# Ledger of designs, part 29: designed miniproteins, single chains, continued (5)

Each design is a single chain, and the fold is of that chain. pLDDT is the mean over its residues in the fold that is shown.

## One batch from the design tools (miniprotein)

Design m17037
Fold by ESMFold2-Fast:
Structure m17037 (fold): chain A 61 residues (1-61)
Amino acid sequence: MPLEELEKEIQEALGRMAAQVLILANPDASAEELIAQFEKEFPNASPEFKAAAIETIRARK
């Protein structure tokens, strides 16, 4: 497996985990509020991390 593909999978997994933590910490927050908080907490997030987190937030809210 190429290193780049492994790094992408790790970033996606971390993004999903970060999204789940934000959802659990902010049960009354809307998807838009959680996405704004994610952008604030992880401004330098990789595209893969960001995409996975946003997708998870939208799917769960």
Scores: mean pLDDT 79

Design m17038
Fold by ESMFold2-Fast:
Structure m17038 (fold): chain A 55 residues (1-55)
Amino acid sequence: EKEEFIEKFQKEYKEKVENGLSLEELIKMREEYYKKLKDKVLEEQLKRYEERKKK
């Protein structure tokens, strides 16, 4: 689920920041996360749209 995915990422990201992961790696991790999150949001929205249109 989207919320669980967000919470899991925030927890892991914070732990890596506190453990001294490089800024470049943190930026890359954030970019990959936002791409995946955006895809999930779009997929959920499309699914809801299709279900409404199916009727």
Scores: mean pLDDT 75

Design m17039
Fold by ESMFold2-Fast:
Structure m17039 (fold): chain A 84 residues (1-84)
Amino acid sequence: MDDLVSRGQQYSTQGNNLVSQGQYSQAGDYYDRSADDYDTVVQQGHTQYRSSLGQSYRSAGRAYRQAGQDDRAQQYFRRADQYS
């Protein structure tokens, strides 16, 4: 549990660093990995991480949008809406 949350946080931080460097596609990939870790935790009953999961999906969507990957970005925004 704690390991997945810690890894999810680290992936999100790496995504933020990549956005700062203009590496939007790679940032989206790291936010997606963060979302996968939070999704696992939420599926195991830790519903307090739903907000973190939604935020990771939104961050991935924004990053993919900045990378010009509009269809991919829309998929992540739809996933984020499920956790708002």
Scores: mean pLDDT 88

Design m17041
Fold by ESMFold2-Fast:
Structure m17041 (fold): chain A 55 residues (1-55)
Amino acid sequence: SASAAAKAAQLQREIDLGVADLSYGVSVLLEKKGDTEGAKEMRKIAEEHRKKAEE
């Protein structure tokens, strides 16, 4: 149903935002440990999921 689809879409956005925030946090920790390449990969994941949340 349309209402169920709308609720699922909202939950998916919240999940994508949570994954983006977590991935960004991991990138900060990797950067502090000198893993610049790993930090870049995690930031790309964070950006991708944040983009999905915004469509």
Scores: mean pLDDT 84

Design m17042
Fold by ESMFold2-Fast:
Structure m17042 (fold): chain A 129 residues (1-129)
Amino acid sequence: SEIEKLREEAKDSPKVLEFIDLLVGIRTRLEILLAEGLSPAEALRAVLEAIISTIKDEEFRKELEELGKRIVRAAEAGDYATLEELLTEFFLKLAKMMGVSGEKAEEIAERAARLVAREIVALLRAADA
């Protein structure tokens, strides 16, 4: 899978591997909540609020709270293009908070964020159909 290729590229970067594992966990939790009958917006709100609640830095937490509200609104509107962009931004802010730094590490994290955001949007579109 594409995510496994990114894990191989990140083998010498523990923080990038932790970030990829977090993104896969987010996608998996969304799949479970959607299977339990939550709407896309409800599933996103629940998962994003759970993540935001773990953030110790008040400035980062506030930024992600406001971004999370925009993500949920995009999902409620069925604006999947905006949703993908906002999810990617949310994930990149998480990578920065987790201490992902350096050109190669940041490049792999950006590719992982874009990939998982796209996969989540596909999952949410399927649930809306």
Scores: mean pLDDT 90

Design m17043
Fold by ESMFold2-Fast:
Structure m17043 (fold): chain A 72 residues (1-72)
Amino acid sequence: MEEKKKELHEEAGKFQRELKKEYEELTKVVSEEEAEKIVEEKALEKARELKKKAEELGVEEVAKKLQEAIET
């Protein structure tokens, strides 16, 4: 179970880095306000995908945290 948590953490980290990069790119062409909206939408989609993966792997704690993040 700990190994599966590590895998999910690493994947989430990669997605976080990708989102930050997209935010920086977006702020070059759109307002910070619009960039935040776009990145938030993308983050929600990634959170849903990670939640599904966590559920499949049986890592309920991670799935629960992702659900809370989606609602924030």
Scores: mean pLDDT 75

Design m17044
Fold by ESMFold2-Fast:
Structure m17044 (fold): chain A 61 residues (1-61)
Amino acid sequence: SERAQAARKALAALKAGDLDKAFEYTAKALGVSVEEVKKRFDEGPLNRGQLVQELREIAQR
């Protein structure tokens, strides 16, 4: 699915340290705005960990 592809690309971008691409692909995978994704990342490591877990779950579909 397009969401699974977006989640895989988001995880790859995070590993590469490309936060701009990571935020765009995460927004596409979750069906939310880039601004909402950025806010969740900025709120701290617990929210970042939860986002990564959500992306891993979507990437497996």
Scores: mean pLDDT 83

Design m17045
Fold by ESMFold2-Fast:
Formats: sequence, structure tokens, C-alpha cells
Structure m17045 (fold): chain A 62 residues (1-62)
Amino acid sequence: MEEARKKFEEGVKYAKEKKYEEALEKFKESVRILEELGKTRDPVLVQSKMGVKEMEEALKEE
């Protein structure tokens, strides 16, 4: 849990710095950790999945 939240926070930080590739990687790591733990209803998982989608869109729209 703590590790996944930390990855999510790092993803948010990179996204604010417009480092979308780095942010995407951190959001994907957070998703993987929470899915491995079976935390399918965790708000951090939902937010991290949204982050992945937003970063993928940002990278396509460059």
C-alpha cells in the first residue's frame, strides 16, 4: 500500500514537471503493485489508472 501510494505521488510530481514519460512509468508501477495486492477498490488504483490514461493522451498530443 505505502509503496503504491509513493509511486502515485512521484507520478503526480513528474506530471506537474511535464515529464509525462516518467509520470506514466510511476503510475503504471502503482497500478501493478495494487493489482498484485488485489486492492481493486482502492482509490489510489483508480487515480493511478486515470493518471496512466492522462499521460498516454498527453504523449500522443505532443
Scores: mean pLDDT 80

Design m17046
Fold by ESMFold2-Fast:
Structure m17046 (fold): chain A 77 residues (1-77)
Amino acid sequence: MEELEKAMKEYGISEEEVERLEEIARRLEEAIAAGDEEAFREALERLGEFMKELGGVSEEEVRAAIERALAHWRAAQ
């Protein structure tokens, strides 16, 4: 993923953090391929937790982003 490589270079993300992000990305991709809204939501929640641990986002921002992503996903089906 080009975006992941860019983030690793720009933000100095650790190998452990990269592995967590890759796991989240894989779960998200699998959920999209399966059309599984619940799995998609769970993957987004994991991504939100990861982003909060890095700092710079609030719980409210994470919830709003998840709601927008789910609405977009539902509209694409």
Scores: mean pLDDT 72

Design m17047
Fold by ESMFold2-Fast:
Structure m17047 (fold): chain A 70 residues (1-70)
Amino acid sequence: MEEQIQRLIRQARRTLSPRLSRLVVEGLRLAQQGDIEGALRVLRQVRRTAHDRDGRLGARIILQGISLGM
């Protein structure tokens, strides 16, 4: 799990803007800690922050992290 979350963090930092990648990394860390409600709240923030392809990608990355934590 930890290595998979680190790969998702690296993907977010490489593919998203600095601001959006920071939010996605926060969501991934919450998912890794088992805080699914916190991770979902950050996912909603990502969707509100960016309505384009980057926002959709960021949300998908967080969802993948949540799936790994379940």
Scores: mean pLDDT 79

Design m17048
Fold by ESMFold2-Fast:
Structure m17048 (fold): chain A 67 residues (1-67)
Amino acid sequence: SAKELLEKALEALKKGDIETAKKYLEEAQKSRNPIARAGAKEALEALEKGDIEGAIKSLEGTLKALE
């Protein structure tokens, strides 16, 4: 599910594995859930700017919104 992809992306970011996190976020962007798509896009944009902390914070917020 998109939620599982975002959870895996968050885990990868916390481990410093940015490349793996980006792959999960790219897959989550293909989700039919608009909250999951928006959250994945926001996190990817943060990572492209080198803002890993911002990407983590954004994903945590998105995962709370999906509960």
Scores: mean pLDDT 86

Design m17049
Fold by ESMFold2-Fast:
Structure m17049 (fold): chain A 75 residues (1-75)
Amino acid sequence: AETPEAPVIITREVPDDMTPEEARQLAKELAEKLYAENPDKLYVVVLYSSNTEVGEKLALASAEANAEFIRKRLA
């Protein structure tokens, strides 16, 4: 079996007023685009904000979107 390559982490700053739903959608779109360009690589998109409270919620939403995309990709 081929050893999976280490995941590539892509970080992106987003506005402080972004909702978790918008963050989830953006993370999904970025992951799908990156996968289409490099299907042999695993990308993890992490969204962050200068506001710590908002940034924590956005990071969780983007992690959930990445996990769902990977799960569907492997199914």
Scores: mean pLDDT 70

Design m17050
Fold by ESMFold2-Fast:
Structure m17050 (fold): chain A 71 residues (1-71)
Amino acid sequence: SAEAFEYAAKAAEYLYKGDYEKAKEYLTKALSLVQNEREKALLEHFTLGMLRAQNASEEDIEFARKVFEEA
């Protein structure tokens, strides 16, 4: 779903701003739109790739990874 990727992009934006609460909210919304493990893996790869491209901290990358693991 294109909407899932838009929510993931918003989550990355909030992580950049240090707003972990809103980042988790938007990642949770993105995850609610995935229908299977393949889509979940694609969304995770997209999200982590975006964070790495933005030179996000290891803490921000770990935070995102944990949200995906908890889902």
Scores: mean pLDDT 84

Design m17051
Fold by ESMFold2-Fast:
Structure m17051 (fold): chain A 65 residues (1-65)
Amino acid sequence: KEIEERIKEIKEEIEKLEKRLKELKEKLKESKDAPLEEIAKLIGEILNEIGDIYELELELEKLLK
């Protein structure tokens, strides 16, 4: 049942990344008046989190097939 344990691990990691992404999106919304460089940095962090989630979702899809 190694596959079941790996699926659980990936789902937990995706959940953590989704929570982080939500926090970053909310911070971006609050940072409307922030310097452009700070906004650009937040956008970069959001894109990185989206990429990480996408990679984990691909791994999960392969395990489910």
Scores: mean pLDDT 81

Design m17052
Fold by ESMFold2-Fast:
Structure m17052 (fold): chain A 65 residues (1-65)
Amino acid sequence: GSGKGVVRRMAEALGLTLTDEAVDILAEAIEKNPEKMQEIVDKLRELKAQGVKEITPEMAKELVK
């Protein structure tokens, strides 16, 4: 599916860089629970506001808890 493509486009729109592993973690979480997409986007916006530029796999794991 295009889950990874959706995650990459969201990151680009927010001006965030994601590692490939972070993309995989977020895409899997959204594919399993599509309802989490808005929550993940909101958390990514908060990280951007805090000055974060790159989302690591560890950050992605925290976002999907």
Scores: mean pLDDT 82

Design m17053
Fold by ESMFold2-Fast:
Order: C-alpha cells, then structure tokens, then sequence
Structure m17053 (fold): chain A 55 residues (1-55)
C-alpha cells in the first residue's frame, strides 16, 4: 500500500479509538481525501484496510 495512504489510515484509526469519531464519518472523509490523488481501486482497498483495523 502507498505510504501516504497508510499514514492517513493510521490517523483515521487513532481518531476512531482515541477521539471517538464515528466509523461512517472516517470512511467518508478518507474516501473523499484519497479520491483527489488516487484511483478508485486504490481508494476502495484503503477503505477495506481501514474497516479491518476498526474491528
């Protein structure tokens, strides 16, 4: 996975676990941010990894 994508996923996981930001909001924000620079396939893989880490 791209290092920039991995850093953004780590930030989102921390926001969920430490700051109580809801999962749906984090998925939406990550998808919107990544779609500016990455392909839809890369974005969906990143979202799947985020969802796995939020379990």
Amino acid sequence: MDEQINVLIDIAVDAYKENGVDKETLIKLLREELLKQFTEEQVEKAIAELEKRLE
Scores: mean pLDDT 80

Design m17054
Fold by ESMFold2-Fast:
Structure m17054 (fold): chain A 80 residues (1-80)
Amino acid sequence: EEELKKKIEEAEERLKKLNEEHVERIKKFDKEIEELEKKGADEETKKEIREEVQRLIGEILREIGDLEQEILELKRKLAE
């Protein structure tokens, strides 16, 4: 039981960090898009950046989902 509790705490800390990274990346990319709009960037350039942003966000969301599932399984094992 103690080992399971430690693993849950570690996974929850990793989840917190990934959520913080997700929020930070969204804010950073929103600012980049705003700067591009101010500079009159073409639609193709904006599309390429949005595609890159979506890929990176997708990777973080996948890791978040995996950790959420791991935490859920660990909590189920702890409940016996």
Scores: mean pLDDT 78

Design m17055
Fold by ESMFold2-Fast:
Structure m17055 (fold): chain A 61 residues (1-61)
Amino acid sequence: SPLEEMRRLLEEARAADAPAEWIAHIEGLLREAEREGDPAVQEHALAAVRLLWARWEAARA
């Protein structure tokens, strides 16, 4: 599910010692997706998390 995938990405970020600010962004998106309960909204949130991940990695490099 999108929600479980977002949780997995968050744990991967923590395991990789990603910056606290970046982790906070993902946590915020996950909390909002959990509140909505709509699978379509959760899919959009997952896409945003993946885009944020890519943007943060690119900015760091």
Scores: mean pLDDT 76

Design m17056
Fold by ESMFold2-Fast:
Structure m17056 (fold): chain A 74 residues (1-74)
Amino acid sequence: SMPTLPLEVAKALLELANESDVITKEQLKERLPDLSDAQIDAALKAIGSDGGKPDIAKLIGEVLRSIGDANAPN
């Protein structure tokens, strides 16, 4: 139902999760300043990080989905 995360967003989330056990909206905005607040909120929600701590299994799943989608014409 939610659109697949862009590959660059998924990579940024993975890098932040590797650096910290908590991902904040501010950290993601610093990595991806071109994203709107709504896009950042959607990305954090996709990985279960609404409360700051990401679900690593969901994050890995979203990265794999983004890699697959990056090979699609859309």
Scores: mean pLDDT 70

Design m17057
Fold by ESMFold2-Fast:
Structure m17057 (fold): chain A 75 residues (1-75)
Amino acid sequence: SMEEQLRKIKRDALSLARQYLKEENPQKRETLLEGIVQGVQTLKEKDKAMYEETMREIEEIDPELAEEVRKRLEG
């Protein structure tokens, strides 16, 4: 179902966020960030409540990462 697909996207985005927090290589960090942005963009378009919950959880993992994700979603 679409709901199961969106829940997987949320889980994958949060997994990438935890990997980003531990990653020291700039190129790998950029790839992880792009993956997070793509996932949360899909959630924002398909399920606003799940998007808001996912962004809250990313902010709890890393506030600086959450801000970078928001910047990329805006432009």
Scores: mean pLDDT 89

Design m17058
Fold by ESMFold2-Fast:
Structure m17058 (fold): chain A 78 residues (1-78)
Amino acid sequence: VEAALERGRALAEAGHAAKAAGLAELRAGGDVARGIGRTLRGLGDALTGGLGAVAAGRAAGDEEAVEEGRKLMEEGTA
């Protein structure tokens, strides 16, 4: 569970950063296709990471790990 949760956090953090970079590119009037691609990839990574953490927590019966994964999904998509 710990390794899966850490992997989920790392992926969610990377996704959040990619989303922020994509939105910054769009705001700066840069390449719209690149900005959209980064934002969508970031959202996907954040959701995948958080979902992985939730799945690992459920498998272990760890309510705290499930809640942590849900928070990672929310933070990545916010």
Scores: mean pLDDT 66

Design m17059
Fold by ESMFold2-Fast:
Structure m17059 (fold): chain A 81 residues (1-81)
Amino acid sequence: LREEARRLHEEAVRLAREAGRAAAAGDAERALRLLAEAERKLKEAIKLYLEAGDEEGAREALREVVDVALAHRAALERALA
């Protein structure tokens, strides 16, 4: 559980960074796909951290999912313009 949570968390962080680069390059469609995948992985990581009793890991992933959700909203607004 902890190893799986950490793996998903690390994958989500990489996807979020890639989404940021895609957004900076003007690729809103790619940014949206990457942010959606990052959000899904972070939510799964949070569940696994909580099941494992890793409160600190869960708190870190919770902070990151908020940031990803805000970035996802910004990318959606940009794509709908």
Scores: mean pLDDT 82

Design m17060
Fold by ESMFold2-Fast:
Formats: C-alpha cells, structure tokens, sequence
Structure m17060 (fold): chain A 79 residues (1-79)
C-alpha cells in the first residue's frame, strides 16, 4: 500500500514538473499495485486520473478520455 501511494505521489510530482512520460510510468505502476488490492478503490481511480492527465499533456486526447472515464467509474462506485 505505502509503495503504491509513493508511486502515485511521484507521478503527481512528475506531472507538475512537466515530465509526462515519467508521470505515466509511475501512475501505471501505482495503478497495478492498487488494483492487486482492490480494483474498484479510490486509489485506482486516482491513478487512472493521473494517467489521463499525462496522456492529455502528451497530446493523446483519445487515451486521456478513456482513462478519465475509468477514473470516474471508480469514483461513482465509491460514492
């Protein structure tokens, strides 16, 4: 759990720094760890959100929409 949270924080830091490729890699690693525990968790939603933002910044609008939808689906289940 702590490792996944750390990876997600590193992804957010990379997004803020403009290192979108690193952000995507870290968010994907965090997503895999969180999914191994609970695939419908808010942590998985947060990781998908970070991946969506990274794709948007890299210019891949279609992938950004896909990952944002995956994040929203988890947020809806948690509410």
Amino acid sequence: MEEGERLLEEAIEALRAGDYETALKKAEEARRLFESIDPDSLQVAAAYGAMGLAYAKLGDTEKAKEYYALAEERYAKAA
Scores: mean pLDDT 83

Design m17061
Fold by ESMFold2-Fast:
Structure m17061 (fold): chain A 69 residues (1-69)
Amino acid sequence: GARTERIEREGREHLASLSPEKQEIILGVAEKLREIGDEVNEVLARIGEAKKAGDLEKAEELREEAIAS
């Protein structure tokens, strides 16, 4: 965890040196990327559960639904 925490601290210090307008744009993009990451992680968890249950057809169905969305 310490590596990520250091990068985030240094990133925040660098952001503080930018104009408020630039800070807002960067933070907005970061927030949207986190939302997408959370959705992807939920789909991957469901596919993983189907694979562990031996239901390979269900795992493939979930993967196809994610691509189609």
Scores: mean pLDDT 72

Design m17062
Fold by ESMFold2-Fast:
Structure m17062 (fold): chain A 76 residues (1-76)
Amino acid sequence: GKEEKEKILKLIGEILRIIGDIIELERKIKKLEEELKENPDDKELWEELKKLKEKKEELEKKLKELIKERKEIEEK
């Protein structure tokens, strides 16, 4: 009933927050990739890019888990 709806709303809230974080990381990644086109030997930019890509991958895994949990609740 109503309690299932509250659980779904909480999961949607978490999903939306993670999507926002992923979008922000994608913007930062694109900016660093453009900077690296001009400065391909900048080791510090490559390390930063690697860290952002790893963080994005972790958030994408968490997003998939939350989407699966939401679907399981919605399918009853």
Scores: mean pLDDT 84

Design m17063
Fold by ESMFold2-Fast:
Structure m17063 (fold): chain A 110 residues (1-110)
Amino acid sequence: SLREEALELLEEAAELAEEARRLGAEASPGVASHLAGALFHARAARRALEAGDVATAIEHVDRALRAVANAREAAEALPDAEKREEILRLLEETEEKLRRARELLEELLE
């Protein structure tokens, strides 16, 4: 179902954000802080969707996407190229899953 697929995507996005946050914590407090925000909002979106509140879930996905964008900007300034590339890859995967979840949530709202 669209709902089950959206729940799975939100869980996967939260897991990727947590992985990126752990890596970011060693390199930049700024990256780690923004990813903590992304993780919080991805989990809040999943919780709202579990409660049947699709509109609130979309609002939290939008906040998570903004947090990922902020984390990406901070990550691009990292001096370690290998660590930077790994974090940016995880951020891209997180963003893709959040965008896919948002598309499914919009369909559920209709």
Scores: mean pLDDT 90

Design m17064
Fold by ESMFold2-Fast:
Structure m17064 (fold): chain A 71 residues (1-71)
Amino acid sequence: MTEEELRARIRARHQRLVDKAQELMEKATPEERLEIARALAEVGQVLRDYDEGKITPEEALARLDEIEARL
């Protein structure tokens, strides 16, 4: 897979995670909202690390997949 294809997949995965989190938030209890907020904070950190060149595109994609699996 090319670096350009990996970047496109990261952006697509980010959008899906945000959409899923927003849907879950509408029906969530206060405790569930806290868990979703923590997951979104982790997503934000992954994207910042990727944008700052601290992690590879492949590592960013793997971390986003891990976060989605926990939601």
Scores: mean pLDDT 82

Design m17065
Fold by ESMFold2-Fast:
Structure m17065 (fold): chain A 70 residues (1-70)
Amino acid sequence: SRADRIVRQIRRRSNGSPYVSMNTIFDVLVNDMGMDRSTAIDIVIRIRQAVNGSPYSSMSTVSRVLRDYF
């Protein structure tokens, strides 16, 4: 799925870390996946809300939010 492709790219950018920064997620969505900035911002806001405003998310939370989004 589109969500699974994005998750794989985030994992590559984070070198297999179980956690990823909101800045890395945004960079992957816009620069690696070619997503427009407004859509990427909406997705990052949803992920950040799911982690109670933390600048970092677990990859499991990122995966869940992306699957729910698409």
Scores: mean pLDDT 88

Design m17066
Fold by ESMFold2-Fast:
Formats: structure tokens, C-alpha cells, sequence
Structure m17066 (fold): chain A 99 residues (1-99)
């Protein structure tokens, strides 16, 4: 793999983990984690955009999976469902495996 792609994949994984962790904290009642969920999602989108530029043929895949991760995170926060946080991380891990 090219160094730029490996770095972007790692950023995607790191952002996914941060998003999942911060969502879990919010669902557990730690509202101070809300800004962290937003920051992590912005990092996830940025990493997705980098991958789309490096692999244009995967652009639709990364955009769809990133959108799905954001929707799952939002639903988890609104429904106070910590299980959806694990689903967010799993979705990001599966995406990286497909790249």
C-alpha cells in the first residue's frame, strides 16, 4: 500500500474509534462528550475525503459508509443506545478492510 493511503486508513480507524468511544460516553450520560463526537465525525469525513481522492473508484463506498456511521452515531445519541456505538466502529473497520 502507498504511505498516503495507509495513513488515511489509519486516520479513518482512529476517527471511528474516537466517535464510538465518545458516543458511548454520551449514551452513558456524559454530555461533555458531545463536542468530541462532532470533532471525531469531522475527522472521519476528512479521512474519507482523502481516501476518495487517492482511490476515486472507492469514493461512493467511503461516502456511503461515512454517512451511515454518522447516522448510527446520531441515532445512538438520541435513543441513548450504546450498542450503536459498537456498530459505528464495526462499520468503519469493515470499510477499511474493503479499501
Amino acid sequence: MEEELEKAKQRLLDAGQRLADSVRRVTAGDESALPETQAAFRELVAASDEIAKLQPEKANLVANRTTAAGLLATAAIFERDPESADAVLGLVQDLVDEL
Scores: mean pLDDT 84

Design m17067
Fold by ESMFold2-Fast:
Structure m17067 (fold): chain A 81 residues (1-81)
Amino acid sequence: SMSQQVQQLLKQISKQIQNFLNAKTDSDQQSYADKIGDLIKSLPPDEKGIVIALGYMLASALEKVDPVGSKKLREALDKAE
């Protein structure tokens, strides 16, 4: 079952994903990708696995419009496994 703590972490991850997608500089985008990875590391194993899988799907979708951002997100997800 999803605890209130896990719900709060998922809200924080969602916020950092929005910040990542809206980033105007490479430095800001990298900072948000790193924050996404760090927050994912704090999730319980079941939720962590699901969020990593969804993150790779998002990274794949981004390859056509933002290949640099896609790579940053993939590298953050790899470190979070």
Scores: mean pLDDT 89

Design m17068
Fold by ESMFold2-Fast:
Structure m17068 (fold): chain A 82 residues (1-82)
Amino acid sequence: SLEEEAKKLFEKIDTDGDGYISQEELEAYFREELGIPFPLEKNPFMKMLLDMADTDGDGKLSYEEFLKLLQSPVWQRLRAAA
């Protein structure tokens, strides 16, 4: 039930409850839960996450895009480091 765990995690990160994860919400999760000090501008990982989202520049991540993130080895490595 990876999808059930993903949904719970998505709801935890989506503090506004709008059904999307913003860059700020995702960065807050990395800083507070994983202790990873990633500057948005210089972070290839955040750029990769934004490349998975729409290219309109609003930087919002849908649930389906979030599921793709969870499949990445980068996400697994970040979780293991926490």
Scores: mean pLDDT 65

Design m17069
Fold by ESMFold2-Fast:
Structure m17069 (fold): chain A 73 residues (1-73)
Amino acid sequence: RAEELLAEAGRALEAGDLERARELLEEARRVARAAGDRRLEAQALLGLAAVARAQGDLEEAERYVEEARRVAA
């Protein structure tokens, strides 16, 4: 479930495992989209923004934040 994937992604981020966090967040995004859960989709996108920021990809992070705003509306 998307909530479970988001929780696991959060733990991966705390551990500094950015590759694992990205995989979990991308899966959470897909699961949330399939369920029509816009809030969970936005949370997954914000998580992807956090991963991108941690990797120094500030433009990518900004694009994820903008997408999260649109889907959360």
Scores: mean pLDDT 86

Design m17070
Fold by ESMFold2-Fast:
Structure m17070 (fold): chain A 80 residues (1-80)
Amino acid sequence: SVIEEAKELIENAKSVRELMKGLRRLAEQHPEYDYLFAEIARIISKYSGLEGMSKEDFEKAKKDILETLERFEKEPVKRP
């Protein structure tokens, strides 16, 4: 599934650049998940400073993204 591909990408990414490149590819191949990829981009932005992302913040971002993917997989319909 797209979510499993995204999880694998996030777990295996060694840098923000690699992560963003992979996410862009998935977004281009699966436009139906655009909302999910927008949320992931928002999380990455949250941890990105003016001088980029530290290794600690990158690991925190990966954890937040994985938790978001797990929530989306279980409850893909929005919170009402």
Scores: mean pLDDT 76

Design m17071
Fold by ESMFold2-Fast:
Structure m17071 (fold): chain A 80 residues (1-80)
Amino acid sequence: MDKLREELGELRERLKEIQDRVLRTPASDETIDLLREASALLNAAEEALRRGDLETAEKYLRRARELLERVERMIDRQEA
């Protein structure tokens, strides 16, 4: 439980940092769509954790992490 809640918190802070970067950098529609999907997955993970559905929460957190990593790579290439 606590590990997944910590990961949710970490991914939410990471999403916020990426959103702040996107506001200052021209972003593609793909980047914006991936951020929306990641945000939705983090909300779904929080709801799963509230229900005690740890397996579903872990799957959503894993997918959100993958999307945030992809967005970070896209932004890093834009800034390079």
Scores: mean pLDDT 81

Design m17072
Fold by ESMFold2-Fast:
Structure m17072 (fold): chain A 71 residues (1-71)
Amino acid sequence: SMEEERRKQAEEIMEEAERRAALAVAQGDYDGAIAVLEEARKRLEELGDEESVERMERAIANVRALKEAQA
């Protein structure tokens, strides 16, 4: 179904973004991690997946908090 296809696309977007963001954070690239998560948030917003958008927003806030803690 279209709902199943959309769910699969959302899962793939989130998994890729979280993986890439985690790698960026591990390298100290907090701005790069935020950029990846912001791009995923926009793509998920276009898919109409509000729950996944909120998940990306929380991930962005967490990365920003980590960046501030390193100051």
Scores: mean pLDDT 86

Design m17073
Fold by ESMFold2-Fast:
Structure m17073 (fold): chain A 62 residues (1-62)
Amino acid sequence: MSAEELKEKVVEEAKRLAEKGLSSDEISEELDKKFGEELAKLSADEGQEISAAAIEAASETI
């Protein structure tokens, strides 16, 4: 999976979890469990950027 594909999936999952009423902390934990391994395969900069984008999208939703 490319970094861009992973970013889209992570952001979409974060939004779905936020819509289900999960807290930001719970969303962060779920994203790490589901995508942590894939994020670890990317550069540290790319992984941080994707995680930040997902948290920001979730926070703006709820």
Scores: mean pLDDT 76

Design m17074
Fold by ESMFold2-Fast:
Structure m17074 (fold): chain A 59 residues (1-59)
Amino acid sequence: MKERVEKIVELLKEKYGISDEEAQEIRDALLNNDTDKLTEIAKKYGEAIEEAVRELLEE
């Protein structure tokens, strides 16, 4: 689980240049399965984060 979260965060850093602070918020939301926060992140970053979150939830 933690390894997949880090892979998603690395992808977002590389593709979108997210800050370390934003990366930490995304890690926390994914690790805690914070659905409300994940929805806000998906709205902010669009399809790419929805795909990444979907991959994580598929296990």
Scores: mean pLDDT 70

